# Ledger of designs, part 75: designed miniproteins, single chains, continued (4)

Each design is a single chain, and the fold is of that chain. pLDDT is the mean over its residues in the fold that is shown.

## One batch from the design tools (miniprotein)

Design m14756
Fold by ESMFold2-Fast:
Structure m14756 (fold): chain A 88 residues (1-88)
Amino acid sequence: GNEELRKEAEELVKEAEELKKKAEEAKNILEAIGLILEAIGLILDAERLKKEAEKRGDKKTAELAEEAVKLAEEAKKIALEKLKELPK
């Protein structure tokens, strides 16, 4: 596989894990909204990387990108739930 794509996928996994933690700790509505938008961006980047990796036959990078999509989707769900529960 392309070494750069692998590193990008590893970085997206780390960013998604950090985003999920931030979503769990969200304290106000604006923070929750910002985290939802960040999660959407990360999902789009990870899905693009997955498709590129699959096209190149890089199974390991595609698996990492899929993990990043899953984690970012979880972060988005947490941020949406926080948005509902936070005082308005």
Scores: mean pLDDT 85

Design m14757
Fold by ESMFold2-Fast:
Structure m14757 (fold): chain A 93 residues (1-93)
Amino acid sequence: KTIDPEELEAEIRIALARAGVAVLRSSLPKLEKLDPEAAKKVRELVERAEEHIRKAEEALKKGDIETAKEHIEKALEDLREAAKLEDEAIKKA
């Protein structure tokens, strides 16, 4: 059967979210030395994003593209907030 464009878009967005998680997790040890409070908030946001990514992947496996999109959006919002907090902590140092 033909490739579903919405399913492919969701798969790409999940891959981007997972990449964002990996980048932010790799920076956490350095951020913790710079600003422990910011590091704690970033860790909490990354963990929440990981939970949303897991739920999105589960929804896609069930063919529930709508639920997958909702969780992808929430994961990307959490990652954006985490990146903003990290940027603000670096600029204040």
Scores: mean pLDDT 87

Design m14759
Fold by ESMFold2-Fast:
Structure m14759 (fold): chain A 60 residues (1-60)
Amino acid sequence: MKEKIEEAIEKTKNELARSLLLMEYGLADSIARQTGDKEKAYEEALKRIEEILKKFGEKV
């Protein structure tokens, strides 16, 4: 899941969308550290990232 988020950030062409993806990634890292459930934190972040990409017309 973490690798998919990093790939999405690198492939995103819209600068505002990329900034939003970076914010979601940072939030997921914080949640993972607090809960100890890295996979769930990054999976939930990836779902939010996919919705952001859809709104900006970026390929998921």
Scores: mean pLDDT 79

Design m14760
Fold by ESMFold2-Fast:
Formats: C-alpha cells, structure tokens, sequence
Structure m14760 (fold): chain A 78 residues (1-78)
C-alpha cells in the first residue's frame, strides 16, 4: 500500500534529520523522491544543513549514506 510505503519513507527521513541534529548540524532538511518506470528506479536524496566544523560534516555524510541505503532497501522490498 502506498500509505505504508510513504509512512516508512517518512520514518527514514525523520530519523536521518534527528541524527543530523544530534551530530551538531543546524537547520537540517532531508527530502527524497523515488520514481519507478518499469525496471528503472530512481532514488533522489537531498540533505541540506549547516555544519560548524568538518567533524560534524563527516558525521552528516555517514548519516546520509545510511539513509540512502535504507531507502534503497525499502524501494527494493516495495
């Protein structure tokens, strides 16, 4: 069901945003667009934030990579 898929996607994005905030980044925005055309799947993940230093930036990069992997898994299972 599309509602269940959208809810799960929302949970992944909300979790990523919280982890980005906990890492010390400010004004985080996490959005994703998933498009299916036959066998072609496109997953676009956009992460916007303010980082006070490179250590926070590295942590956000790790969080974004995990969020992307979770979205890819969710899309593969749907």
Amino acid sequence: ADDAFNERMGEVLARAKKEIEEAGAKNPRVTATITREGDRVTVDLTVEYDAPNEEVQKKVDEIAERARAELDRLVAEH
Scores: mean pLDDT 81

Design m14761
Fold by ESMFold2-Fast:
Structure m14761 (fold): chain A 62 residues (1-62)
Amino acid sequence: LTEEQRKVWEAMLRVASTLFGVPEEEIPEDAVELAERIADALGLSEEEKQLLVERVEEEVGP
């Protein structure tokens, strides 16, 4: 994995872990916002943050 892919993967893993801890009925709407906050907390670039958000949208919500 490149450094960029590693950061996106790490953020995605944290999102998945966090989603497991929240009520399922709230997950689809909150996941993207949570992913954005996690990306900011991890210090991801705007491009890396966009990739994370896109992936979370694809996996969790249409």
Scores: mean pLDDT 61

Design m14762
Fold by ESMFold2-Fast:
Structure m14762 (fold): chain A 84 residues (1-84)
Amino acid sequence: MPVITTSDSQEQIKAKFTEALKANPEYSDEEAEKEGETLATSAVNLGTTMAELSAPFNGPSKAEEVVAVANALLASLQSGGVLK
């Protein structure tokens, strides 16, 4: 199964989400791409916000926070669910 790393771009994160969604036969290719784009955008935005909030406390970098959020979402998709 795909794993998201700090070297992955937003496009690569989207591609990995889309691939995980396409593994579910209930999703069409178009639905998988739309949801993959939404999840990738949400992961980047949330990870960025978390990094900004933790910066005064010497928290993880933006890339590390984005990867953590993205991998949590990907694990949820691979378990047959969307983020709850």
Scores: mean pLDDT 73

Design m14763
Fold by ESMFold2-Fast:
Structure m14763 (fold): chain A 59 residues (1-59)
Amino acid sequence: SEELEKLHKERKELLAEYTAKAKEAYQAGDWKKLQEIEEEFNKKAKEMEEEEKKLLEKE
């Protein structure tokens, strides 16, 4: 589905942005920020997986 293709592209872009932010926080020694970035990414990744499942199931 076109919606799934868009979701996959958005997920890849978010992953790239999160990777860059995490690297920046790590290099700055901001461990609290790094933890926050990782937790937020994991949360969004799970939300995207659920959205993908709903799109496939047509709930």
Scores: mean pLDDT 79

Design m14764
Fold by ESMFold2-Fast:
Structure m14764 (fold): chain A 55 residues (1-55)
Amino acid sequence: SIAENAVAMFLELRAANPQLSDEQVLALLRQFMELQEVSPETIEEALRLLEEALA
């Protein structure tokens, strides 16, 4: 569920910020998850899964 939410948020952030690279969008997603008080372990797992999906 968190991985699916991360993918959806990444795609929306990318669409809203077409000038940003995928790496910059991932950094924004990390910041948003931190602001939502998501645990560091969950953030790292979600970002790892996103990087695998984008590769």
Scores: mean pLDDT 79

Design m14765
Fold by ESMFold2-Fast:
Structure m14765 (fold): chain A 55 residues (1-55)
Amino acid sequence: DAAGQARADAIGTEARNRVMEAKRLLEEGVSPEEAAERTGIPLEAVQTLKEMMES
């Protein structure tokens, strides 16, 4: 319902912000390992993001 949707939206926004920050770090030349540690995103996910940005 609406309350559950609002909480899901908040979690989604936080996840989106972390992904955007990881992308910025990768664009600045930060390693995937460092970006993962700074954002709390799993290294595998950051590596996938980097691959998508390169291809």
Scores: mean pLDDT 74

Design m14766
Fold by ESMFold2-Fast:
Structure m14766 (fold): chain A 62 residues (1-62)
Amino acid sequence: LSALIEKEKKEVEEIVRKAREGTEEKRDEFPALTDEQWEEIVESIEAMGEAIRKLILERLLK
């Protein structure tokens, strides 16, 4: 169980990392956005990743 939980956590972290990298690459595609609006988007992506991580952990612990 512990090994499975650790594996799932790492997979979620990898997904979040790839999403962040992809988001940074797309910054140039949204030049009309202010830096503040862009930071809000990045924060939303991070919050989504945290929510997914918690959901997976809750499912694995039950």
Scores: mean pLDDT 69

Design m14767
Fold by ESMFold2-Fast:
Structure m14767 (fold): chain A 105 residues (1-105)
Amino acid sequence: SEEEDAAFYAEVAKRAGMDLTPEEARAMWEKVEADLRERGVTSWDEAAEFLIEEGKKYGVKDEVEELVARMRRLQAETRSYEDLLEALGDFFRAYKLIEEAKKKK
């Protein structure tokens, strides 16, 4: 449901270090999902490659690679809902670092 989705994305945003309302978190995820879909990103491996290449382009490669490495480890070892939340949180943190780097240019 929309309420369950909003609560899920708010928890993901919290794991990424963002203080967002459920509505703000859902709007952010919808924007991210649309961007990934437009770029043809459909898997965790493709998402990792996308983040690293964007990180290189905007000068935050090392920070993004660290987050992607943790995301990949959590995804590969996903044994719980908590691991999925943390992996998605690392994805959002990397995405935010790239978006902030874009604004500095």
Scores: mean pLDDT 78

Design m14768
Fold by ESMFold2-Fast:
Structure m14768 (fold): chain A 65 residues (1-65)
Amino acid sequence: MLLRATLTRSDGSQETFELTREQLIARIEAEKERDPKLTVGLYDPETNSWLGMGADEAIEWLRKM
């Protein structure tokens, strides 16, 4: 399954991805190393809503799936 996520960086730039869980975890980890203020919006298809969280919280949420 592809997951939809939007990464918001400290400079205000945003990038949206449709990736597997494992690919999203890897991307968030890599981006977080460069930008510790990174925030993540994850689309939850079960509730049809966006979940806003910090990078570490997003990684833990994805690992829990």
Scores: mean pLDDT 81

Design m14769
Fold by ESMFold2-Fast:
Structure m14769 (fold): chain A 61 residues (1-61)
Amino acid sequence: MSPLEQAMKEMEEIAKKYKEGKLSKEEAIKRLDEIVARSPPEIRAEVTALRDLFIKEMEEE
């Protein structure tokens, strides 16, 4: 699995846990930020864009 595919999968799991009430919004965002911080520089812009999309999705009811 590529680093980008792995980051996407981890972000999907975080968003799922948030929607299931297992994580607060603040904790979910913190975990997404950790994934961005751990990402290689060459994909960091793409991982940051994914983070922003997941945050927006979590804010839509």
Scores: mean pLDDT 80

Design m14770
Fold by ESMFold2-Fast:
Structure m14770 (fold): chain A 84 residues (1-84)
Amino acid sequence: IRALAAWAVGNLAKNGVPAEEAVEPLVKALQDEDYNVRRAAAWALGEIGEGGLSLAIEPLEKALEDEDEKVREAAKEALEKIRK
């Protein structure tokens, strides 16, 4: 999955696709070998603004410990958006 695909999945979940169906692929993408994919997955999980976000909290908390600084920043921003 590419960064753009993770972003698109996040927006679909926000706009009417069940969040549970979108969250699982994005959570899996948080473990991708490419930091750009992990960053996009964290961002997309933060952009899912309604329903199912509790399923993303624990995976995003793990992403706060990621080796890449940009992935950690994206996970922090996503958690802040979810906990608004």
Scores: mean pLDDT 68

Design m14771
Fold by ESMFold2-Fast:
Structure m14771 (fold): chain A 58 residues (1-58)
Amino acid sequence: MERIRELVEKAIEKYNLPEEYKEEIIALVEGLIEAGLADEENIEKVVDMIAWTLSKYG
């Protein structure tokens, strides 16, 4: 939980996203972990990919 929040905060800064996206991205990432689509090995890449997509297409 703490690691996910830190990764999302860094991604928000990296892609200059509005702070309001923070909780939405956290919820998406947690949902992907629960679905078995994200794990400790790929979580950083998953967070980065979501934030990048929102920066380009949101």
Scores: mean pLDDT 79

Design m14772
Fold by ESMFold2-Fast:
Structure m14772 (fold): chain A 100 residues (1-100)
Amino acid sequence: DTSLLVAIWLDAVARAMEDPKLAEAVRAIAQGKYDEAIKLLEEMIKEDPNNADYWLLLGVVYLLKGEYEKAIEAFRKALEIDPGNTVAERLLKIAEEKKK
């Protein structure tokens, strides 16, 4: 739902205050620059593949683009790194329900 995506967006913005690379990706998403955000997130994941927040945001961008299979893969990676992440679990379920 849109309210959940907005809540995740605000949480990501709050976390970005502590991570300048994440702030850059979040800003690209806010501007509708999804392909730029994906490129930034993929570069960050290459440097730190065990950061669950990078995978979570990558999934969100793919979900917003309607690329549900890629969103599911990214959310699954976030959950492999942080199994207790209820936000990633809920977004995975949404992406799976939209995949048809």
Scores: mean pLDDT 82

Design m14773
Fold by ESMFold2-Fast:
Structure m14773 (fold): chain A 97 residues (1-97)
Amino acid sequence: NAEELLREGNRALRQGKYDEAIKKFEEAIKVAEEQGNKRLLAEAYLDLGMAYYKQGKTEEAIKYFEKAREIYESLDTPEGKRNAELAKKLIEEAKKK
């Protein structure tokens, strides 16, 4: 399911297999949406943004970091607030390129 797909995507990302990572994160997004799991959906968008960023696709990275930030901000949790701030910092760094 979404958690397994995120683990597979992050393994591919660590190996520099960016296209494989992107596909796994896109699958994780679909599964998280079907499950209504907002936390996993936000995590999948954040990871997808990171994969695009490492691939040099800055516009795509910003788009997905913004989606992750919005979902994390909608979560009334300390984790959501921390991850929303992380997404904001990633957007700022990406925009400087």
Scores: mean pLDDT 88

Design m14774
Fold by ESMFold2-Fast:
Structure m14774 (fold): chain A 79 residues (1-79)
Amino acid sequence: SAREAAEAALAKAEEAEKKGDYREAAAYYLSAGQHYLKADPPALEAAAEAFRKAAEAAEKAGDLALARFARAQADKLEA
């Protein structure tokens, strides 16, 4: 399911973050947020949290464009 795919991506993101692989962590957190949005019903709170974590990881990786994109996605869900 989309929710199971999101949870799997979240676990991979956390493992990448523990290893200091912030670029990989950002990609997995972004994937988790996208999968949460595709759940039925959409898991808006979980998606917003995943996008916030993607932005933080992207910032640590030096990918400011990805960080801004992920933050904007989270902001839309929290409005």
Scores: mean pLDDT 88

Design m14775
Fold by ESMFold2-Fast:
Structure m14775 (fold): chain A 99 residues (1-99)
Amino acid sequence: SLTEERVLDEFDLEIYKGKDGSELLYKGKARVVETPDGLLKIVLEETGEEFEIAPISSRKLDENTSEIEAIVKTKDGKLYRATIVLENGKIKKIYLEEE
């Protein structure tokens, strides 16, 4: 995209604090968008919160499941280390740890 944000996918998302998933932070609709300058963002539909995503690494866990490690930046400039879980190519869960 050269002029506006492009929606890449829409999905149901759960966000948890910590790798063990002990605290649920969000459950609802989300979308992943690409900005005109090529950045990836996840937008939470219920809150309007946005996360800028910088992928670090990815791995396949099984035939239908993969995991992406990323740095996530919020609108207010907070940084998190994220584990993003995809099922059948769709984002399903994110685990956030403070950087």
Scores: mean pLDDT 82

Design m14776
Fold by ESMFold2-Fast:
Structure m14776 (fold): chain A 63 residues (1-63)
Amino acid sequence: VTTTNLLTAEVPIKEGESEEEAAKRAEEIATNFARSLGASSTQVVSVEVKDGKVYVTVRATFA
């Protein structure tokens, strides 16, 4: 049986950075954090842009 958790990374959009670039950076942060917790895989489940910040939520799977 595999355990899953939802992890959200938030990053401010930097000057000269696109929303897509910020989302990619947030995804990398969330994925790396999940792996540091022992996750064997991650899947992006949502991307939200609010108040100059990008929120990326990933589903982390633990074997």
Scores: mean pLDDT 81

Design m14777
Fold by ESMFold2-Fast:
Structure m14777 (fold): chain A 70 residues (1-70)
Amino acid sequence: APMESDEELKKQVEELLEKAREAAEAGDYRKAAAYLTAAGIVASALQNEELFKEMNEKIKKLWEEIEKKK
């Protein structure tokens, strides 16, 4: 299988965050939660500790924003 770089994984997390935001804006909070969960799983594969912390903080903030709008 091709090896994913931290930069590729970061892009995948950011794409999943964008999809989560779009789902939440459409009122599909279940789908938004699924994308955020997937983003967390992808972020867990990051080898760079600082990128891992950055991505997890972005995921956490978006989750908190979505929960406030329910």
Scores: mean pLDDT 81

Design m14778
Fold by ESMFold2-Fast:
Structure m14778 (fold): chain A 56 residues (1-56)
Amino acid sequence: GELLKEAKEIIKKLLEQGVDEKMALAITSQELSKRFGISEKEALEVAEKALEELKK
């Protein structure tokens, strides 16, 4: 979905810049919540799923 694609792009960029996984999840969830008007909880769930898929 669109949310998952955006989450993957943000996380990948942050990890490439040397940001740790925990901080990358926090930043990504905040940006998704702001951009898509979803709750921080929903944004974090999408960000966690995106990170798991990037590790495959």
Scores: mean pLDDT 84

Design m14779
Fold by ESMFold2-Fast:
Structure m14779 (fold): chain A 64 residues (1-64)
Amino acid sequence: GPLVREARAAAEAGDVERAIALLREAQRRYGLPESWVESTIEALRAGNRVAALSGLRELEALLA
């Protein structure tokens, strides 16, 4: 959905707080799996760019 794509764009720009906020909104709106969302947020907070972007792409695929 658009929110997960915006979260990925924010993460790619280094705006971790915006990426987390958008991902939390997508979780509430679309009912994304809590464990997958939390793993992605943990990667974002840790600065693990590769894991964070991978998680965001997988969450985008669930909404395709």
Scores: mean pLDDT 83

Design m14780
Fold by ESMFold2-Fast:
Structure m14780 (fold): chain A 62 residues (1-62)
Amino acid sequence: IDEKEVNEALVRMMVGIGNIFLSRGDTEGAIEAYEKALEFARKNNLPEEVIKEVEEKLEEAK
């Protein structure tokens, strides 16, 4: 199992949680979820493309 692939899947699940908060009108919850996803992606040295995707979601939520 490629550890980076597992970590990418985890980040995508965290982004999914943020998307759920946004769909419920919970902007603060969405921002927190995206911030946690971004922190996880950066700490685990995920590809820049993945990090940028999370950054874009965070900016869209603001």
Scores: mean pLDDT 81

Design m14781
Fold by ESMFold2-Fast:
Structure m14781 (fold): chain A 63 residues (1-63)
Amino acid sequence: IEEAAKVMTPLQLAMVVTSAIRKNIKDPEKAKEYSRKVRQAIDEGNIEEVKKILEEAGLKELA
């Protein structure tokens, strides 16, 4: 995620990360909540928070 944040715009990063959450999180309500939190963290420029959210979601390989 940190490497992706260096080369992607915030919009591109949000699209890639939320797409990965939707594909890997089977519960649609949890996927929606994690996607919302990640989008907010990206908009704030807080990549460390994005990483934490992905790790909590079980997607540490993307963090």
Scores: mean pLDDT 74

Design m14782
Fold by ESMFold2-Fast:
Structure m14782 (fold): chain A 56 residues (1-56)
Amino acid sequence: EIAALVAQGEAAVEPLADIVLTSPDGALREAAARALVELVGRERAQAVLIARGNAL
């Protein structure tokens, strides 16, 4: 556990984005995308996915 809750949330962003971009399981991708949106909001979730996907 991290002392700063914000830092802990940020640590989850990259793993969730990687699941959305690389998972072969469509249901898992949907769950990860939903979790990412809930964690950082729709606009930032989209920006993260674009950055990680090298121009989706």
Scores: mean pLDDT 68

Design m14783
Fold by ESMFold2-Fast:
Structure m14783 (fold): chain A 92 residues (1-92)
Amino acid sequence: TIQKEIAAVLTLIGLELEGATVSVSVDGDTVTITISGANDGLIANAKALASLLQELGATVTVSVDGSTVTITASGIPKGLLALLKVLAEQQS
């Protein structure tokens, strides 16, 4: 639903506002979100984001290495994918 897509975007913004560095890259229909400088609470929020993307129908993998969380998602809805592409372009 559109509410879950909005929740995903707000979760990403919240991670940055709480002091994590969020990097988004898009390759075709696959999105890689890297969250670095995350404490345990922000890691939990990143995992909640991954679950939300799965509820939207995406195939999601999550890896945690210290304070860095990497989320790889494919099959994201086109509207959310387009928005994530804009975020990726602004970070280049």
Scores: mean pLDDT 80

Design m14784
Fold by ESMFold2-Fast:
Structure m14784 (fold): chain A 62 residues (1-62)
Amino acid sequence: SKEEANRLLKKGLEALEQGKFDEAIEYFTKAANIYYELGDIGGYFFARLVALEARRLKEKAA
């Protein structure tokens, strides 16, 4: 559901703020998949962008 996708997106953002990059990426990826299935193009692209940023931050921290 869209509500579940929004919940996962919020959890991903909270994990990202805490430096929990792997958890953030997983939440954002799950949210993106739900948005895609719902045809929520804006939610899908936003979730993909924050997942990409989380991956970049993880790589820089290594």
Scores: mean pLDDT 86

Design m14785
Fold by ESMFold2-Fast:
Structure m14785 (fold): chain A 74 residues (1-74)
Amino acid sequence: AVKKLEEIHEENIKKVKETIKDPEELELAIKALNVVLQRALDLVRERHDPERAIAILESAYDAAVASAKETVAL
């Protein structure tokens, strides 16, 4: 389960690096993805919910990109 979460996280990191050209937005998006990974790992370790953990990581890319753009605009 953990290896699958790490694989999804690595793919999300790759996607944000390809999509985001601004280094400040990229840093914020990577930080957001790292927070989601920690939540996903907690779901597996504490709640024994790997399906939910996978789901939040799969949706993390869009949320991270949106959040980074809003933060830089402030």
Scores: mean pLDDT 76

Design m14786
Fold by ESMFold2-Fast:
Structure m14786 (fold): chain A 75 residues (1-75)
Amino acid sequence: MILSRAAAVLVKELVYKGLTGDEETGKQYLAEADAIAEKALASTASLRDVTEELIEKGREEGEKKAKEELAKKKA
């Protein structure tokens, strides 16, 4: 079973790598993040709402990290 917290952490890291990596590798990381999210939701049906909220927060944190890194590259 994929635990909700573990899935959220993985989604955060994959979204960060997907947005800051090269285009082709980035697409693969974003696809893996989506696959992990889907499996986590399926594996934690009784905790679906909690899992969904944690994954969404993870995506937002990953996107924020990526924006900060991209801002560094512009400076």
Scores: mean pLDDT 75

Design m14787
Fold by ESMFold2-Fast:
Structure m14787 (fold): chain A 71 residues (1-71)
Amino acid sequence: SLEELKKRAEELLKNPPTLEQIRKYKVTDEDLEILRELYLKRADETFTPAQREKVKALLDEKFEEIRKELK
């Protein structure tokens, strides 16, 4: 359900998956982009504009680190 997706997104916002989990599940760059969009959509629905800016910055930083380390 939509609520289950929102709950899962909330958990991932607090504790994003490790590199080991990403590699184990064969996560691609496309999968990471979809996940990033899900996080941003959840942030847009849940947080104030100021909080959304913080979440966006943290997501951008963490996803760049993941991409760098997947090389």
Scores: mean pLDDT 66

Design m14788
Fold by ESMFold2-Fast:
Structure m14788 (fold): chain A 66 residues (1-66)
Amino acid sequence: AVAVISDLSSPRAAAAVALTGIGLGGRVRVESGETDTIVAEFDSVERAREVAELGESLGGKAEVRD
């Protein structure tokens, strides 16, 4: 399963999402630009959804694919 969280305008929000993804055992990639995008890959859809919900709560746009 993959969580993609885009439109993170705060570096602190992006860091929180990325660190949470790593802490949940995800394979995390950060794409920096005008806004940050976090891509977190998990063996569990449930973990991907947890990261996506955090990202949305911090003002990002989130998608989850299983």
Scores: mean pLDDT 84

Design m14789
Fold by ESMFold2-Fast:
Formats: structure tokens, sequence, C-alpha cells
Structure m14789 (fold): chain A 84 residues (1-84)
């Protein structure tokens, strides 16, 4: 189901902000995003609706990735401030 794919994308995006796991997790997140976009297309009743749903899937993927990156950098910044 689409909801399960979004949950997996979120997990992969959170892992991808760790530099040691980034390459592996980024590849997995991209594959899951493509699967979600394809499933959205198959569920669409029209081509126009399918294109709109694909854009929404990739937009959600970008937002999840941006939020995960923000949390990672905020954590790093706090650790550096504590060392000063």
Amino acid sequence: MLKELYEKIQEAAEESVDPEKAQESLGRAAELADEAAEEARKAAKTEEEGKQLEKEVYKQFKEIGAEAAKKYYEKKKKEEEEKK
C-alpha cells in the first residue's frame, strides 16, 4: 500500500543523512520513491491525475529528505556548541 511505501521512504531518508550509510540508503530511498510514483500512476483514473500524483509523491520524498537532513545538522551544531 502507498502508506507503507511512504513509511519505508522516511526510514531510508533518515538513514541517508548518516554519511557512513548515505550511499546505500539513498539508493534504497530512490527505489521506494519510484515504486510509490508507479503505484500512484496505476491508481489514477486519468493521465492528468497520474501526473499530479507522481509530482506529489516526489514532493513528499523531497520534504522527508529535507526534514531528516535538518534534524541531523541541528544535532551536529549542538554537539559543536557544547565543545566550545
Scores: mean pLDDT 68

Design m14790
Fold by ESMFold2-Fast:
Structure m14790 (fold): chain A 102 residues (1-102)
Amino acid sequence: GPLLGEATLQATRTLKPGETVTTPPVRVPESGTHTITVTVTGESPFEVKVSIYVNGKLVAEKVLKQGESFTVTVDLKAGDIVEAVATFLTEAKYPTITLQVR
């Protein structure tokens, strides 16, 4: 479907194992069945546990490698808040976490 919201967290430094970053929140503009995609990129190979939250509740999680994406389909309501939390399992050089809602 069309892109309804996007949030990006771009790290300005190398992150160490065990560090956690959260994307800015995406507010859902319309009720319906949506796809939530999280993409991780960076300047070095890494592994990261990505956890997707809707209104503070865990919806899905997956371990990704640099360059990978994780997509889930979920029913959302207008006004719902979507966030992605990335917990780094290895060192990551200048990683970027992109959250998209479609």
Scores: mean pLDDT 91

Design m14791
Fold by ESMFold2-Fast:
Structure m14791 (fold): chain A 76 residues (1-76)
Amino acid sequence: MAEAEALRALGERGDPSAVAPLVEALATSEDDEVVAAAAGALVRIGDPAAIEPLRKILESDNPRARVAARYVLSRL
């Protein structure tokens, strides 16, 4: 999907300013491909600034976001 491709491109660029929009996409998207793309991009950027927002997502009621957040945290 075009949105997932855009999120992957943000990860390839490695721009730390992309962390906040990637975390938002991971937390709020209803699309598994978008969530996976956001998670992969966060891992590729490797910015520790993502750790605290991702830990907050682990307490959410969204199971896809929780799985993705755990994955990213395990790779950072």
Scores: mean pLDDT 80

Design m14792
Fold by ESMFold2-Fast:
Structure m14792 (fold): chain A 82 residues (1-82)
Amino acid sequence: MAKKLEELAREYEKKGDNKKAADYYTMAGGEYAYEGDLERARELLERALKLDPDNKEAWVALGHVYERLGDKELAEEAYKKA
């Protein structure tokens, strides 16, 4: 599932639909985090937030990923933006 969501995100990004791209990157990041691929999850969630910095779900998901990576300060900053 994660790969298909990432492909959809790239498609919407190419079309200039930054909000939909961010939503799909956020979903893909969440799936990678669930599978334990925290580095991939972080990359996709950071990309989502570059496209749509107001995406609260992406900020919350990124906070959880930073906590699991041991980056407490980055997690706290991410949660503040959600």
Scores: mean pLDDT 87

